Designed miniproteins, single chains, continued (3). Designs and how they scored, part 53

Each design is a single chain, and the fold is of that chain. pLDDT is the mean over its residues in the fold that is shown.

## One batch from the design tools (miniprotein)

Design m9817
Fold by ESMFold2-Fast:
Structure m9817 (fold): chain A 106 residues (1-106)
Amino acid sequence: MPLSPELVERGEAVLERLEADPDNPEARKELVLVSAEALLEQARALSPEVAEILAEALERIRATPDPAEAERILEEALLRARLLLRRSPEAERLAEAHLAELRARL
């Protein structure tokens, strides 16, 4: 899904600030916020459960002044979302089907 133009513009502005000063804590926190908002927009269309995880994380990120804590909150939310989606059972089924077809060609 395409991101809102406002989020894209904010993301580009933050990246320019970080190129000038990579240690800027305000710019680092804003990057985490913009990233979380962008992921939430995409998640709302795909998975309500993932959207809830990201919405909760976004509120926690907004509440912390520490950019390192904000990064940790986002990483934890992304790990939880990835575990919830559990692509591995689907990938395993596709791999088993592919191996069965390969063996039939022997």
Scores: mean pLDDT 72

Design m9818
Fold by ESMFold2-Fast:
Structure m9818 (fold): chain A 60 residues (1-60)
Amino acid sequence: MTEEQATTAVNILLNAAKLEADPEVKEKLVQYVISQGGQIPSVATIKALLEEAQAETAAE
């Protein structure tokens, strides 16, 4: 799977779920999808990852 395909898939999932993500978090999600052999994470997994990333940023 190409990085472009992974980026498109992540954007479609975020838009469908009405979720917003910082560019850095989007890049991490794209790299995660690529590392998993192109398997797209569920919306619930994306929400959990976004919430965790926001908590880490707020703690700093």
Scores: mean pLDDT 69

Design m9819
Fold by ESMFold2-Fast:
Structure m9819 (fold): chain A 68 residues (1-68)
Amino acid sequence: MEALINEAAATATAAREAIRAGDLAAARQHVDKLRELAREAERKGLHSLAAMLRETADDFEAQIAAVE
């Protein structure tokens, strides 16, 4: 669990930095990874964490769409 939370936090930080840098390709890769981590959280029965990660990924996708 701790490793999953730490990886999710690092991935979200990387997505935010990629968006700020204008690296939309990297930002999309990080969003895809957040969705993968959400699926892993769901498989482990961490439903609240999975929902939070999906919401975070959706927020980043909206930010990417706003600059395209």
Scores: mean pLDDT 85

Design m9820
Fold by ESMFold2-Fast:
Structure m9820 (fold): chain A 83 residues (1-83)
Amino acid sequence: MPSRETLILMRLIAVSGDVMVAERNLDKVDKEEAEKLIREAERLVEEARRLVKEGNIEEAEKKAREAIEIADELMAKLQKGLA
């Protein structure tokens, strides 16, 4: 059955999508800052997936939220580069 775990994993997929968009548009953003944020988001996604496997849903949610905040920062930088 779909569960809190499935919703977390779907959100992590969305973060990975934002990271891919940022990687394709590095010309629109500061390269070094973007690379740092991309690496941090990827680490948080991996950690959240690991926590889901361990059944630690509450901690996985926290890590997923941190990953979303970093992805939002990446997208905001791209948006400013396009404005």
Scores: mean pLDDT 81

Design m9821
Fold by ESMFold2-Fast:
Structure m9821 (fold): chain A 68 residues (1-68)
Amino acid sequence: SAAEQERRLAQLLVDLLRHEIAQHPDDLAGIEASARALRAQLATLANEALREEGVREIDRLLAEARAR
């Protein structure tokens, strides 16, 4: 279904940020750039709940990276 495809895409976008943080934990500028790009991609999803959930998770991961 379209909803299942969007859920998988949202999960992939969040996982891409987790991967960037894991690979380059000291590159805050790179993490921030990736978070902005992935957040923008999440904003294009038709499903509002998935957009909001994905954006919250991106923002949470970015906040944790900044707190390090």
Scores: mean pLDDT 87

Design m9822
Fold by ESMFold2-Fast:
Structure m9822 (fold): chain A 78 residues (1-78)
Amino acid sequence: SKEKILQETALFIQIIGELIDIELTTDPAEIERAKERIVDLLRELGVPQAVIDRIRAATDKEELEKLVKEALKLVMSR
């Protein structure tokens, strides 16, 4: 439905904003806070728990960004 598309679009925009914040920071604590916010948003999008577990296990910023982008692509491809 149109309402579902609008809701999913809003969640995608929020996740992109968090990814931009991660890209612009070198503070590990801020990266961890942004990671948890992204995880909550991805759960709202219905991303599988196995994908979320991989994102939570990411130890570096570049891997985190890659896994989140892959999760968004997976949602959009269906």
Scores: mean pLDDT 84

Design m9823
Fold by ESMFold2-Fast:
Structure m9823 (fold): chain A 72 residues (1-72)
Amino acid sequence: EELVRDLRDIAFAVMFFNVRDASGAIDVEKLAEALGISKETVEKRLQRLAEAGLIDPETNRLTDKAGEALLA
């Protein structure tokens, strides 16, 4: 459930604060600025989401499973 909250916050930032790079990957630095948290905290949250299959750990992109979780 905490993962769903973190996912929603990140998805909101991706949607409204333009925190992706030119390839469409989540930019950790921009995401940290948008959420008002440290880059290290963002990296830890992205790692937890990747372990849950909600982020691709190689590209830092939201997965199809993340879309399903956001609709639940």
Scores: mean pLDDT 76

Design m9824
Fold by ESMFold2-Fast:
Structure m9824 (fold): chain A 91 residues (1-91)
Amino acid sequence: APAPPGRAELEARFRELLERLAPRRAEYSEILREINENDPELVAELAERFREKAERAAAARAEGREEEALALELEALEERARLLERLLAER
């Protein structure tokens, strides 16, 4: 059943994601720099996709739906992390 996760669960998932990303932060920064320099069209497409979720999160937060906003923000961050992890694995 599609029920939004509670705040504690969302915070735990954020913490796990940050802990997973921390050791590779320098490598992620380098990949982002390469993409920005070599494929600005891809960067624009990714920014647009993330912007849609950010706008939805902002709208939810403005209506007092903080857990929904956090879920959308976490989802966008998880998608970004998976993309960076895949790009790192193929280097």
Scores: mean pLDDT 70

Design m9825
Fold by ESMFold2-Fast:
Structure m9825 (fold): chain A 107 residues (1-107)
Amino acid sequence: NPEEEARELRERAERIIEELEKEGVITPESAERLREAVERIAEKIRNGEELTPAERAAIAIVRLLAGEASEETAAREFARAFGISVSTARDLLRSMGPRSMLFAALS
């Protein structure tokens, strides 16, 4: 159900963004830009529109941060989005962390 998928993405992403803002990891202005990017992706899901590789990577990383997807799944989608190997994407997940990779995918 596209409406359920869009709602779940918004709810999971909002929890992550709120935590990052409360921890001082991101500014309120950055938090708002991330919310806008998530809303655009959610609208595309709701309308049955094709997602870009970067948007699919962002969803996979949100699911990883929510404990609902594997590191391997997130690494594969990120690798497709940026034209790098899956092994390089895994190394980036471990060195930069999935939160930093989410910002890269949504930028």
Scores: mean pLDDT 82

Design m9826
Fold by ESMFold2-Fast:
Structure m9826 (fold): chain A 77 residues (1-77)
Amino acid sequence: MEMSVHPGMSEEEKEEFRKHQELAKKSKDPAERSKHLAKVIALHFDAIARDLYRDLKEKSEGMPFSLTEKGIALFEK
């Protein structure tokens, strides 16, 4: 599985992304490879989720709708 570095990632996240992708590439053991690929996938989706949350905040500015902690928790199900 190949994934590109998301532009919304921090430098630390890009470093961890490259590290785990390198370890996954070098690992011939399926279990170890899966662990590193899972981390790569998690980092990628975390970056996407943060970009979405930022976009949602911008869209909600000036709107009567307000996001609550309960509302945010619904997205984490």
Scores: mean pLDDT 67

Design m9827
Fold by ESMFold2-Fast:
Structure m9827 (fold): chain A 82 residues (1-82)
Amino acid sequence: MDDDYQMKALIAQLQSLIDHLNDLAEVANDDIKEQIEEVIAQIKALIADIENKQLTVDQATARLQALGQQALAVAEKLRQSQ
């Protein structure tokens, strides 16, 4: 089904975002690292919701966009702290 294809693509994007956030966590101070870990936890929860078919593609996409904005905000805090 097209939804299965789209959901797999969203999971791949979320996994890529986790990898990027883990890279940022390696250079972050403890406070920012904690914020990164909180965002990673939310991404993992979204992946679980997608795998359990709890969300529509539109709902999953909206949550990915919101988590992407949180990730950008944490990356900006890291940039300002350096």
Scores: mean pLDDT 83

Design m9828
Fold by ESMFold2-Fast:
Structure m9828 (fold): chain A 78 residues (1-78)
Amino acid sequence: SLIAEFEAALKAGDDAKADALLDEILAAYRAGELTGADLEEVRKIAIKYGRYDLARRVLDAQIDDGVRQLEEAVRRVF
């Protein structure tokens, strides 16, 4: 899986591969192929390996999704 490959890249210290895999993970999330729970796991993995920059990118994607869901909920009330 993309998440398993991401952790393997971080464990190996392959920063370029980890960065590229995170791009693929975020694209899969936006396409509905990964869940918010999957992103939470990716964020925890990034923190575990000290890649706070990658953890921030995951958090930003989760915030953007939350804002989109809130806008949709507001539209349903009216």
Scores: mean pLDDT 83

Design m9829
Fold by ESMFold2-Fast:
Structure m9829 (fold): chain A 70 residues (1-70)
Amino acid sequence: LTRLELELLLYEIAASSTELVIDRMEEKMKTASPELQQQIQQLIQQQTQDLDMLKKKIDELKKKIDQLSK
């Protein structure tokens, strides 16, 4: 239980950090040139995919914890 809770915490921190990076890139996109906006959009898309994978891992860990806690 404690180990799974620690793993969950680490993945939640990783997801929060990834969201912050996406937010910062979106903010920069508003003042960027059209060419740079396209590059930033591609980076946002990649980070969003990474975030989705992290969220899936969080969901899996939460389900395991729920099964053990009853």
Scores: mean pLDDT 82

Design m9830
Fold by ESMFold2-Fast:
Structure m9830 (fold): chain A 98 residues (1-98)
Amino acid sequence: PPLSDEELEERAIEAYFADLDVDGDGVITREELRAYLRELYAEQQVELSDEEIDARVAEIMARADTDGDGVITKEEFRRYLLELAEETRQKLDERRKA
């Protein structure tokens, strides 16, 4: 049967979470996020310092890790991605109102 848009979003979130959760413990640690960002930027030929990577990790953790336990659960990651999508939509709507 055809999947709904919500089911497709859930599967995409699961795939992204699995890529970040390298050891399969069901959470994304600061270290896993840091490693992922370093690899992503290296693939794009962008040289960032350790301090710049750590700043990006801190920004993402501050938004996604809502209870401050130092890890991102699948539920927190899902909420973060949905908030990011909503912010993108709002920025597009603001440009249309200009």
Scores: mean pLDDT 70

Design m9831
Fold by ESMFold2-Fast:
Structure m9831 (fold): chain A 65 residues (1-65)
Amino acid sequence: SAEVEAAQERLVAAGVLSGPLLLPPEDGKSPAVQAIQWELRRAGFTHVPVDGVFDEVTKEAIDSL
Protein backbone atom coordinates (compact mmCIF):
# COMPACT_ATOMS: atom_id res chain seq x y z
CA SER A 1 0.00 0.00 0.00
CA ALA A 2 1.02 3.63 -0.39
CA GLU A 3 1.30 4.02 3.41
CA VAL A 4 3.71 1.05 3.67
CA GLU A 5 5.78 2.38 0.75
CA ALA A 6 5.94 5.85 2.38
CA ALA A 7 6.93 4.23 5.70
CA GLN A 8 9.75 2.29 3.98
CA GLU A 9 11.08 5.53 2.43
CA ARG A 10 10.92 7.28 5.81
CA LEU A 11 12.78 4.42 7.55
CA VAL A 12 15.51 4.49 4.87
CA ALA A 13 15.82 8.28 5.27
CA ALA A 14 16.06 7.87 9.08
CA GLY A 15 18.81 5.22 8.69
CA VAL A 16 16.79 2.38 10.25
CA LEU A 17 16.64 0.47 6.95
CA SER A 18 19.70 0.06 4.70
CA GLY A 19 17.47 0.15 1.62
CA PRO A 20 13.89 -0.42 0.50
CA LEU A 21 12.30 -3.74 1.45
CA LEU A 22 11.82 -6.16 -1.45
CA LEU A 23 8.76 -7.80 0.14
CA PRO A 24 5.48 -7.07 -1.70
CA PRO A 25 2.67 -5.55 0.41
CA GLU A 26 -0.38 -7.73 1.11
CA ASP A 27 -3.87 -7.05 2.47
CA GLY A 28 -4.21 -7.62 6.22
CA LYS A 29 -1.01 -9.03 7.72
CA SER A 30 1.93 -7.87 5.56
CA PRO A 31 5.45 -9.40 5.56
CA ALA A 32 6.78 -5.93 4.64
CA VAL A 33 5.06 -4.41 7.71
CA GLN A 34 6.41 -7.23 9.90
CA ALA A 35 9.94 -6.45 8.64
CA ILE A 36 9.39 -2.74 9.43
CA GLN A 37 8.14 -3.66 12.93
CA TRP A 38 11.20 -5.88 13.56
CA GLU A 39 13.54 -3.01 12.57
CA LEU A 40 11.63 -0.60 14.84
CA ARG A 41 12.05 -3.03 17.76
CA ARG A 42 15.79 -3.33 16.98
CA ALA A 43 15.93 0.50 17.01
CA GLY A 44 14.52 0.50 20.57
CA PHE A 45 10.74 0.68 20.00
CA THR A 46 10.12 -2.53 21.99
CA HIS A 47 6.41 -1.71 22.45
CA VAL A 48 5.71 -2.16 18.70
CA PRO A 49 4.01 -5.54 18.02
CA VAL A 50 5.32 -7.71 15.17
CA ASP A 51 1.85 -8.56 13.81
CA GLY A 52 2.13 -7.24 10.24
CA VAL A 53 -0.64 -4.69 10.83
CA PHE A 54 0.19 -1.06 9.95
CA ASP A 55 -1.55 0.38 13.02
CA GLU A 56 -1.17 3.62 15.04
CA VAL A 57 1.54 2.14 17.32
CA THR A 58 3.68 1.29 14.27
CA LYS A 59 3.00 4.71 12.66
CA GLU A 60 3.86 6.59 15.89
CA ALA A 61 7.18 4.68 16.20
CA ILE A 62 8.09 5.63 12.60
CA ASP A 63 7.17 9.28 13.33
CA SER A 64 9.52 9.18 16.37
CA LEU A 65 12.59 8.49 14.17
Scores: mean pLDDT 69

Design m9832
Fold by ESMFold2-Fast:
Order: sequence, then structure tokens, then C-alpha cells
Structure m9832 (fold): chain A 74 residues (1-74)
Amino acid sequence: SHETWEKVKRLLSEILSAKTEEELLEKARELFETVKDDPEVLRSLGQMLLSLLESRGVPQSWIDAVRELFEEFV
């Protein structure tokens, strides 16, 4: 839905603005919860998010934590 997509965009912005691992994981969990009922969207968003975090130089330990979280949903 349009509302779901607006929420996804907001959460992605908040994730990319996160200053701590805890904040990043909380927002990533909200993102995955928002799209969990659509497996194709979940996989696409998860892969895109991991790539974005890598491109931004986020610490590898934070990226690994997000990957582990993502694997809980797929």
C-alpha cells in the first residue's frame, strides 16, 4: 500500500541516520516487520539495505548484526 511504502521510506532514512548499533537494529527490525508478509519485498529490501550499509562504511559488526536479524525473517 502507499502507507506501507511511505513507512518503508521513513524507516530507511532513519536507519541511514542511526548513530548507534542499537538504533540501527531497532529501525531495521521495524523495517523487516513492516514487510515480513511479502517474502519477495523482504528479500529485496534486506539485500538493498545490507549493500547500502556496506557502501556507507558502517562497522562490519553492525552489518553482521543486521544480517543475522534479516535471516530471522527469511
Scores: mean pLDDT 85

Design m9833
Fold by ESMFold2-Fast:
Parts: C-alpha cells; sequence; structure tokens
Structure m9833 (fold): chain A 91 residues (1-91)
C-alpha cells in the first residue's frame, strides 16, 4: 500500500541518519536519534502496527549496542536493516 511504502521510506530515512552519525563516530548523536525514532514510531498510529513494531525493535537493538560502546556492531545492524527495508520497498 502507499501508506506502507511511506512508512518504509520514513524508517529508512531515520536509519540513514543513525548510520551517518555512527560513521562519524558520534555514538551520543546516534543514541539520541534512535530514541527519537522509537518515540516517533510509538506515536505514529497511522503506520501499520507490524511495521512500527519491527522498526522499534531494530532501533532498540541499535540503541543497546551504542550504549554498550559497540558502534561497529550498531553500524552493521543499521546497514542490514536499511538493506532489508529497501528490498521491501522495491517489492
Amino acid sequence: SEAEKRALQLAIGILERVRALLRAGDGDGAARTAELGIEFFRNATSIPQAIRDEVIATLERVLALVRAGDLDGALALVDQAIAELRAKLAA
């Protein structure tokens, strides 16, 4: 659906911002962006629940890795999530 495509594009945009901050070594910025993304998706009732739950779970995992000081692990997870969401968007 168009709403699903818009939700996927929005999720990709948030993850791309997190990725850019992680690539810059800005763990604090990445954590803040992930927290804002989680809050956004929790409140975005127009987005299908399954997409919200998937994106929130991904951002929570990224946040946990960043808080543990594993920026490389967080970056790998974000890269995988972006690729998976882009594949869904292309289908």
Scores: mean pLDDT 87

Design m9834
Fold by ESMFold2-Fast:
Structure m9834 (fold): chain A 55 residues (1-55)
Amino acid sequence: SEVERLEKELSERSEKAVKELIKQGLLSGNEEELVKKAGKVGRNGGRERARERAR
């Protein structure tokens, strides 16, 4: 479904952005925890965006 595609896309983009920030030294902490949180936030954003377009 379109919702699932948007969830995956935004999740992957959020995870990649967090990994880049950690590698550049702009963000510190547990990489696995931060990436997991970013993925969850991205998924929620994708779902909300799909709902907005359906209205």
Scores: mean pLDDT 75

Design m9835
Fold by ESMFold2-Fast:
Structure m9835 (fold): chain A 92 residues (1-92)
Amino acid sequence: DDERMVELVVRLTEEFVAAARAGDDFEAEIHESLLRMAVSVLVIAGKLEAALEALERAIEILERALAEQPHPLVEELLEALREKREELKEKL
């Protein structure tokens, strides 16, 4: 179900921010890897609209997190997801 995969990406993004803020770089890397894999699964399945929705919601979470507390890992993931969003928009 596309909605479940989008919700998974959102949850993994929130968990990534929490891990990064806690100084748990290893846990943050795991959540980033799972998040990126979930988005890739949607793309491979041809579910581009769901993949874009997941990316836009994740980007919004990361933008809010950076506004509240600057963090280099959060900034790096935000940049990577913004690039992926623009790539996918060109394919719609």
Scores: mean pLDDT 88

Design m9836
Fold by ESMFold2-Fast:
Structure m9836 (fold): chain A 81 residues (1-81)
Amino acid sequence: IVEELERRDPKSEKELGELLGELMNRPDVAPEVLVQRMKTAVQKLIRENPNFPKLSPDELAKLVLEEAKKLPDDAKPEPPP
């Protein structure tokens, strides 16, 4: 899901990385790294929460931010099955 969105809107991915840096108070981390961290968080949330894709964008953003804060800066998305 996140990979499909990323393919369509590369600019959105970069902007999301910058927003994550601000919201997590990590402006020193490259946007690309923050985006990978976000993708990893989203994949984990989808796996653990079957209703995750049904959430509103605001709810999704909140959950992704909280989960992303728990991940290391070098976290990468899990490979597709």
Scores: mean pLDDT 60

Design m9837
Fold by ESMFold2-Fast:
Structure m9837 (fold): chain A 93 residues (1-93)
Amino acid sequence: SARHAARAAASGALAALGGEAYRLGQEFTKEDPRVEEATRLLLEGIRLAMAGREEAREKLRQARELAKEVPKWYEAVERLADGVEAAARRLRA
């Protein structure tokens, strides 16, 4: 069904965003260890979003806040967090 297909696509998008977040987090952690904590929060936010939990939004906000201390990674976190929020909305719709 269209609803089932849309939910499957949103779940797949969240999984892909999680993989990208992990990869970028590993890359930037080599430059700044503060990236490790922000990556942990971003991945937790993705996990909560995949489970349909509203707490995902707060974890994404915390990840963005910590990422501000690392400008190059902050741009990546903003892009990834926006994607996660968009995919999570489709799962809840």
Scores: mean pLDDT 76

Design m9838
Fold by ESMFold2-Fast:
Structure m9838 (fold): chain A 80 residues (1-80)
Amino acid sequence: SREELEAFLEELREQLRAIIEQLRAGKISIDEAEARLDALAREARERLRELEASYIDRFRALALLTEAWLEIRKIKREQA
């Protein structure tokens, strides 16, 4: 349903934020953050398929994942 889809996208945003916050706080490594992001991307793809998400909603999820990936990559470069 639309309600389930919106709830999923909100939860995805929260989970991605938590990964970035833990990484910035030094609680997880870059490798762990990348692994968690990869796992979330795989889970998101499957969940969006189950929910029969539109292209627009899939792009919304992709935008969230891409933003998180770019932030992790930026932190990785700063730690190099």
Scores: mean pLDDT 87

Design m9839
Fold by ESMFold2-Fast:
Structure m9839 (fold): chain A 65 residues (1-65)
Amino acid sequence: SAEIEEAARRIRERLGLPESEIPRVKAELERTIDAFTRAFKIPRSKGVLELAEDIVEIDLEAELK
């Protein structure tokens, strides 16, 4: 998805990660969106993508510290 690709690129740029990390960031975003849409029955929306982006960024930033 172009939206997930853009979100992964933004997270990578904000955290100063190399381009080689994009597939990992994309996988984490897709996993997080899947959790919201399947486990919590929240419909796929821009809000879900924005929340997933925030969660993944926080999780990855914590790993860098």
Scores: mean pLDDT 79

Design m9840
Fold by ESMFold2-Fast:
Structure m9840 (fold): chain A 63 residues (1-63)
Amino acid sequence: MEEAKRIIDGRVEALVRAGLVTPEEAKELQERILEKSQGKTLAEVVRLVNEEFDRVGRRRLEE
């Protein structure tokens, strides 16, 4: 879990720095991904994070 949490935290902070989400939205995303990551492998966690990152980025671009 420690490694998964570091990956999630780093990716979510990148979204905040890019201006794609607010700090409050980032915290909600972190908690949601962590809940979905329970019992999953690190590879599955990375996939979930990348999917959320791509979704947020595309949505902002397509507004």
Scores: mean pLDDT 72

Design m9841
Fold by ESMFold2-Fast:
Structure m9841 (fold): chain A 70 residues (1-70)
Amino acid sequence: MDAEERAALDRIRETVLADESLSEEQKAATLALVDLAEAGASGDEISAAIASLSEEQQRALARVVARAAA
């Protein structure tokens, strides 16, 4: 994993932990995806994990990623 990719994942992690609007379950689901990516999971594994999330968890993930990118 590149240092830039790790820095991006760290920003997502910090954004999740700082977001008081997220439930504990939404935080856990998003952090589990970050952990998978940091562990070197394939794009297919990450896509399968995202597809297993509820609509509400997927919306929370999209919001966190958008905030971390800003």
Scores: mean pLDDT 76

Design m9842
Fold by ESMFold2-Fast:
Structure m9842 (fold): chain A 77 residues (1-77)
Amino acid sequence: MSEEASRLSGEVVEITRTKGPDEGLLYAAKKLGIEVDEKASVEEKIETLRAALPTLTIEQQNVANTAILSARQKLAE
């Protein structure tokens, strides 16, 4: 994984942990150039990121999957 992708994944995990899943998903989407409705539910944001996966590089897919996993883990608490 590139240094940038590794850094972004770490930032997404920290934002999700400290500020919640909504903000983590929005941050990841912004960094990956994916348009996500800020007012959508967490589940709708996850689906938007999932739909975008085939358009992303492998490194970007790793960031997106990290965001999705972190959000799901936070919701399961």
Scores: mean pLDDT 82

Design m9843
Fold by ESMFold2-Fast:
Structure m9843 (fold): chain A 71 residues (1-71)
Amino acid sequence: SDKVAQALTRVVKRAYESGDPELIKKVEEAQLALNQGDKAKGLKLYSEVAEKLGMKDDAKLLKEKSEELEK
């Protein structure tokens, strides 16, 4: 979905711009989960990164999409 792809792009950019090694590591874990086909886990990890970065709207979107995929 376009909105999810845009949110992921923003979260990745902001995580790397932050220079926070914990957030960068969590983005790497999220990317690995998505590459392994675990979309629910990947989107959940991205939502947690977005939340830590104060990106409330992107965090909410990614969390809701993760929860939809778990059901």
Scores: mean pLDDT 87

Design m9844
Fold by ESMFold2-Fast:
Structure m9844 (fold): chain A 68 residues (1-68)
Amino acid sequence: MLSEEEKELALELLELAEEDPEKAMARAQQLVSDDPTNLVALMIATMLQEYRDGKVSKEEAREVIERL
């Protein structure tokens, strides 16, 4: 399960993805680059891609983050 700090970061990146999807993805990829074994960063990056591709709504993505 995500910590509260990780959830806050994921939600911040989701809000950023609505305003600037390229910047949100760059930040998520930077987290993966800093620690390639960080599965949380990989999950966040994947969800931001799904949101950008229109496969999930913002509300649905938020609910997924809350469950992580």
Scores: mean pLDDT 74

Design m9845
Fold by ESMFold2-Fast:
Structure m9845 (fold): chain A 92 residues (1-92)
Amino acid sequence: MEEEKKKKLEEKAEEIAELLLKIYTSETLDEEAKKKLIEILGEENFEKLEKKILEWIEKNKEKLAKMSEEEVIEYARKVIKEIALELLKEKE
């Protein structure tokens, strides 16, 4: 197993989650974070990520409404990281 390759993919997925959360939690759209996300994932995979996140939000709307802001952020970070890892694995 290529442990070093796996670690690099996990680090990229974490960076993607942090960048997307920054866009989501800022009162203004962070254009630099968006550009960096497109650079890491590519435009097509970024669109797939946005679609999957929107579908997850819609599916979990009732559950998310019952959570605190901190709980929503932590849950979103985990979900974004999992989706990003899947997309990165498909690219490689």
Scores: mean pLDDT 73

Design m9846
Fold by ESMFold2-Fast:
Structure m9846 (fold): chain A 69 residues (1-69)
Amino acid sequence: MKWVVTIDSDDPAMLAETMARFRELGFTVDGNTVVGDDSKLPEMTQLLKELQEEAKKRGIRITVVIEGV
């Protein structure tokens, strides 16, 4: 199965850094959308958790939509 994650933020710098990190870890990234398969689901989940915790700590709004295809 493929997982498609769309990420949006009111902080463009944090969004850009997050997308770059997903690319470095071998995910397919197009704009604000990240695609991974089941083998990368643990890494994707961990990164999303870290992103949400950092955003909350800094008072930044992050919106995450996860869809299985």
Scores: mean pLDDT 79

Design m9847
Fold by ESMFold2-Fast:
Structure m9847 (fold): chain A 68 residues (1-68)
Amino acid sequence: DVAAGIRAALAGDLDTLKAAVNREQESAGIEPLDDAEVEAIVKAARNGLADLEAQGRITPAQRDAWLA
């Protein structure tokens, strides 16, 4: 789901990624990502996801799933 959102965002559909990411955050009981954090995922893909994991904004399992 989030991986598909990342691919869509790389093609210009950021709204799909934001919806998918925040759905996963709500399911995990983690605070939703803001627009800047979602844009960081798009802009830096792997590096952005690693930074968000380091900041505790996403889990290692979410990062691995989103990159697969």
Scores: mean pLDDT 75

Design m9848
Fold by ESMFold2-Fast:
Parts: structure tokens; C-alpha cells; sequence
Structure m9848 (fold): chain A 61 residues (1-61)
């Protein structure tokens, strides 16, 4: 069970990273990508990944 929970966490982290890169590419394409916007998007993604890791630890207890 633990291995499956960890695999699902890894899949969700990958989905978040993939969504971030797609969003940044869309903003770059539209001429809306600034260093500040990129930093904000990446910071929110890191925050979400940290929360997901905490949720995963709780599930493994």
C-alpha cells in the first residue's frame, strides 16, 4: 500500500510540474510572462507540492 501511495504522490507532483510548464509556455506565447509572474507561479506550485508531501506522510502513519 505504501508503494502505491508514494507512486500516486509522484504522479501528482509530475502533473503539477507539467501544468506549471504548460502555463508558463502559454504566458510566454501571449507575451505576459515576466520574471515576477514566473516566480509567483513556481512559488505556488512548490507550496502545493509541499502540502501534498505532508498529506502523503499523514497517510503513511
Amino acid sequence: RAAQILAERDARIKAIDDAVERHLETLRRDGQLTPEVEKSIRTLAERRKAELERETEELLR
Scores: mean pLDDT 82

Design m9849
Fold by ESMFold2-Fast:
Structure m9849 (fold): chain A 75 residues (1-75)
Amino acid sequence: SAEEEQEIKSFVFTTQLLLARFPDLEELRAYVEKLIKKGVKKYPQAILTAIDHVESGKPPENAVEAAIAAVIRER
């Protein structure tokens, strides 16, 4: 639906923005884990997956899009 497409786009944008703003992946991981502790469940888990892909040497853009798409599709 249009709503699902908008949610995906917003999530992709937010994750890419966070990766750009936190070049230190350890600091980004700590920030995301803090969000999980506050009860934010869906988006932080996808961001942690994207961080793992980037740490394994995958290009950030490809890693973010793949991780986000997989998590959103599994609802």
Scores: mean pLDDT 66

Design m9850
Fold by ESMFold2-Fast:
Structure m9850 (fold): chain A 79 residues (1-79)
Amino acid sequence: SQLSEVVKEKLKEEIETTRPTVEEVQQLISIVEFYRDELDEDLKQLVIEKLKKIKEELPPEDYEKVKERVEKIIKLLNE
């Protein structure tokens, strides 16, 4: 099923405004996991691009805390 336009706009805003911190990355991943089966291709690509950018912007010690979840969600969204 497709997400409502209101939910889609809120998800896009959440993805775009996610800061490169452990807390916000974990929140983004949880939101994406909840809506995973309903994400269109554009939203999937936006999430993947955002998470790849966050990997470059997080301190290495902080990225290790979220690495497994980030890699897993990117893999799932690419399938």
Scores: mean pLDDT 83

Design m9851
Fold by ESMFold2-Fast:
Structure m9851 (fold): chain A 100 residues (1-100)
Amino acid sequence: SLEELLEELEKLREELEEIVARLREDPNDEAAVARLKELYGRYAELLSRYRPELAEYYQKGRDKFLAQLDTASPEEQLLAAEILLQEVEEEIERLRKELE
């Protein structure tokens, strides 16, 4: 349901806020980067379950994100985490409007 998706996205936002904070403190935190990859995978899966007709699009987005992180500098990895956090926050706001 949209309510369940919203709850999962809000939890994902909280975990992303922690990862962004960790990468700001230590840009070479490999564990934080590994967690960022997991969180993007969760985001893509959540959107795919909600919009199965776009599942392939979200999966391709995940593959591209993972490939970019593998070649990214620490500064680019932090930027990727911040961009993902912003995207998740924008999706949460869209869902809140749909649930009104």
Scores: mean pLDDT 85

Design m9852
Fold by ESMFold2-Fast:
Structure m9852 (fold): chain A 55 residues (1-55)
Amino acid sequence: KEKYLLTEPDGTKYEIEMTREEILELLDEKKLPYEVKGNKIIFELGGAKYILEKI
């Protein structure tokens, strides 16, 4: 599976093992606004910004 680095609004980072398709499906199901920029997926939760970057 693809790996992504999740950066939380406070700067905390986690590695996650999900495909781009799985991530986008999850965000769509939860109705979270997101934007795809190259290898990054930027989404908002409760007005806070989260960044997923493919590694």
Scores: mean pLDDT 82

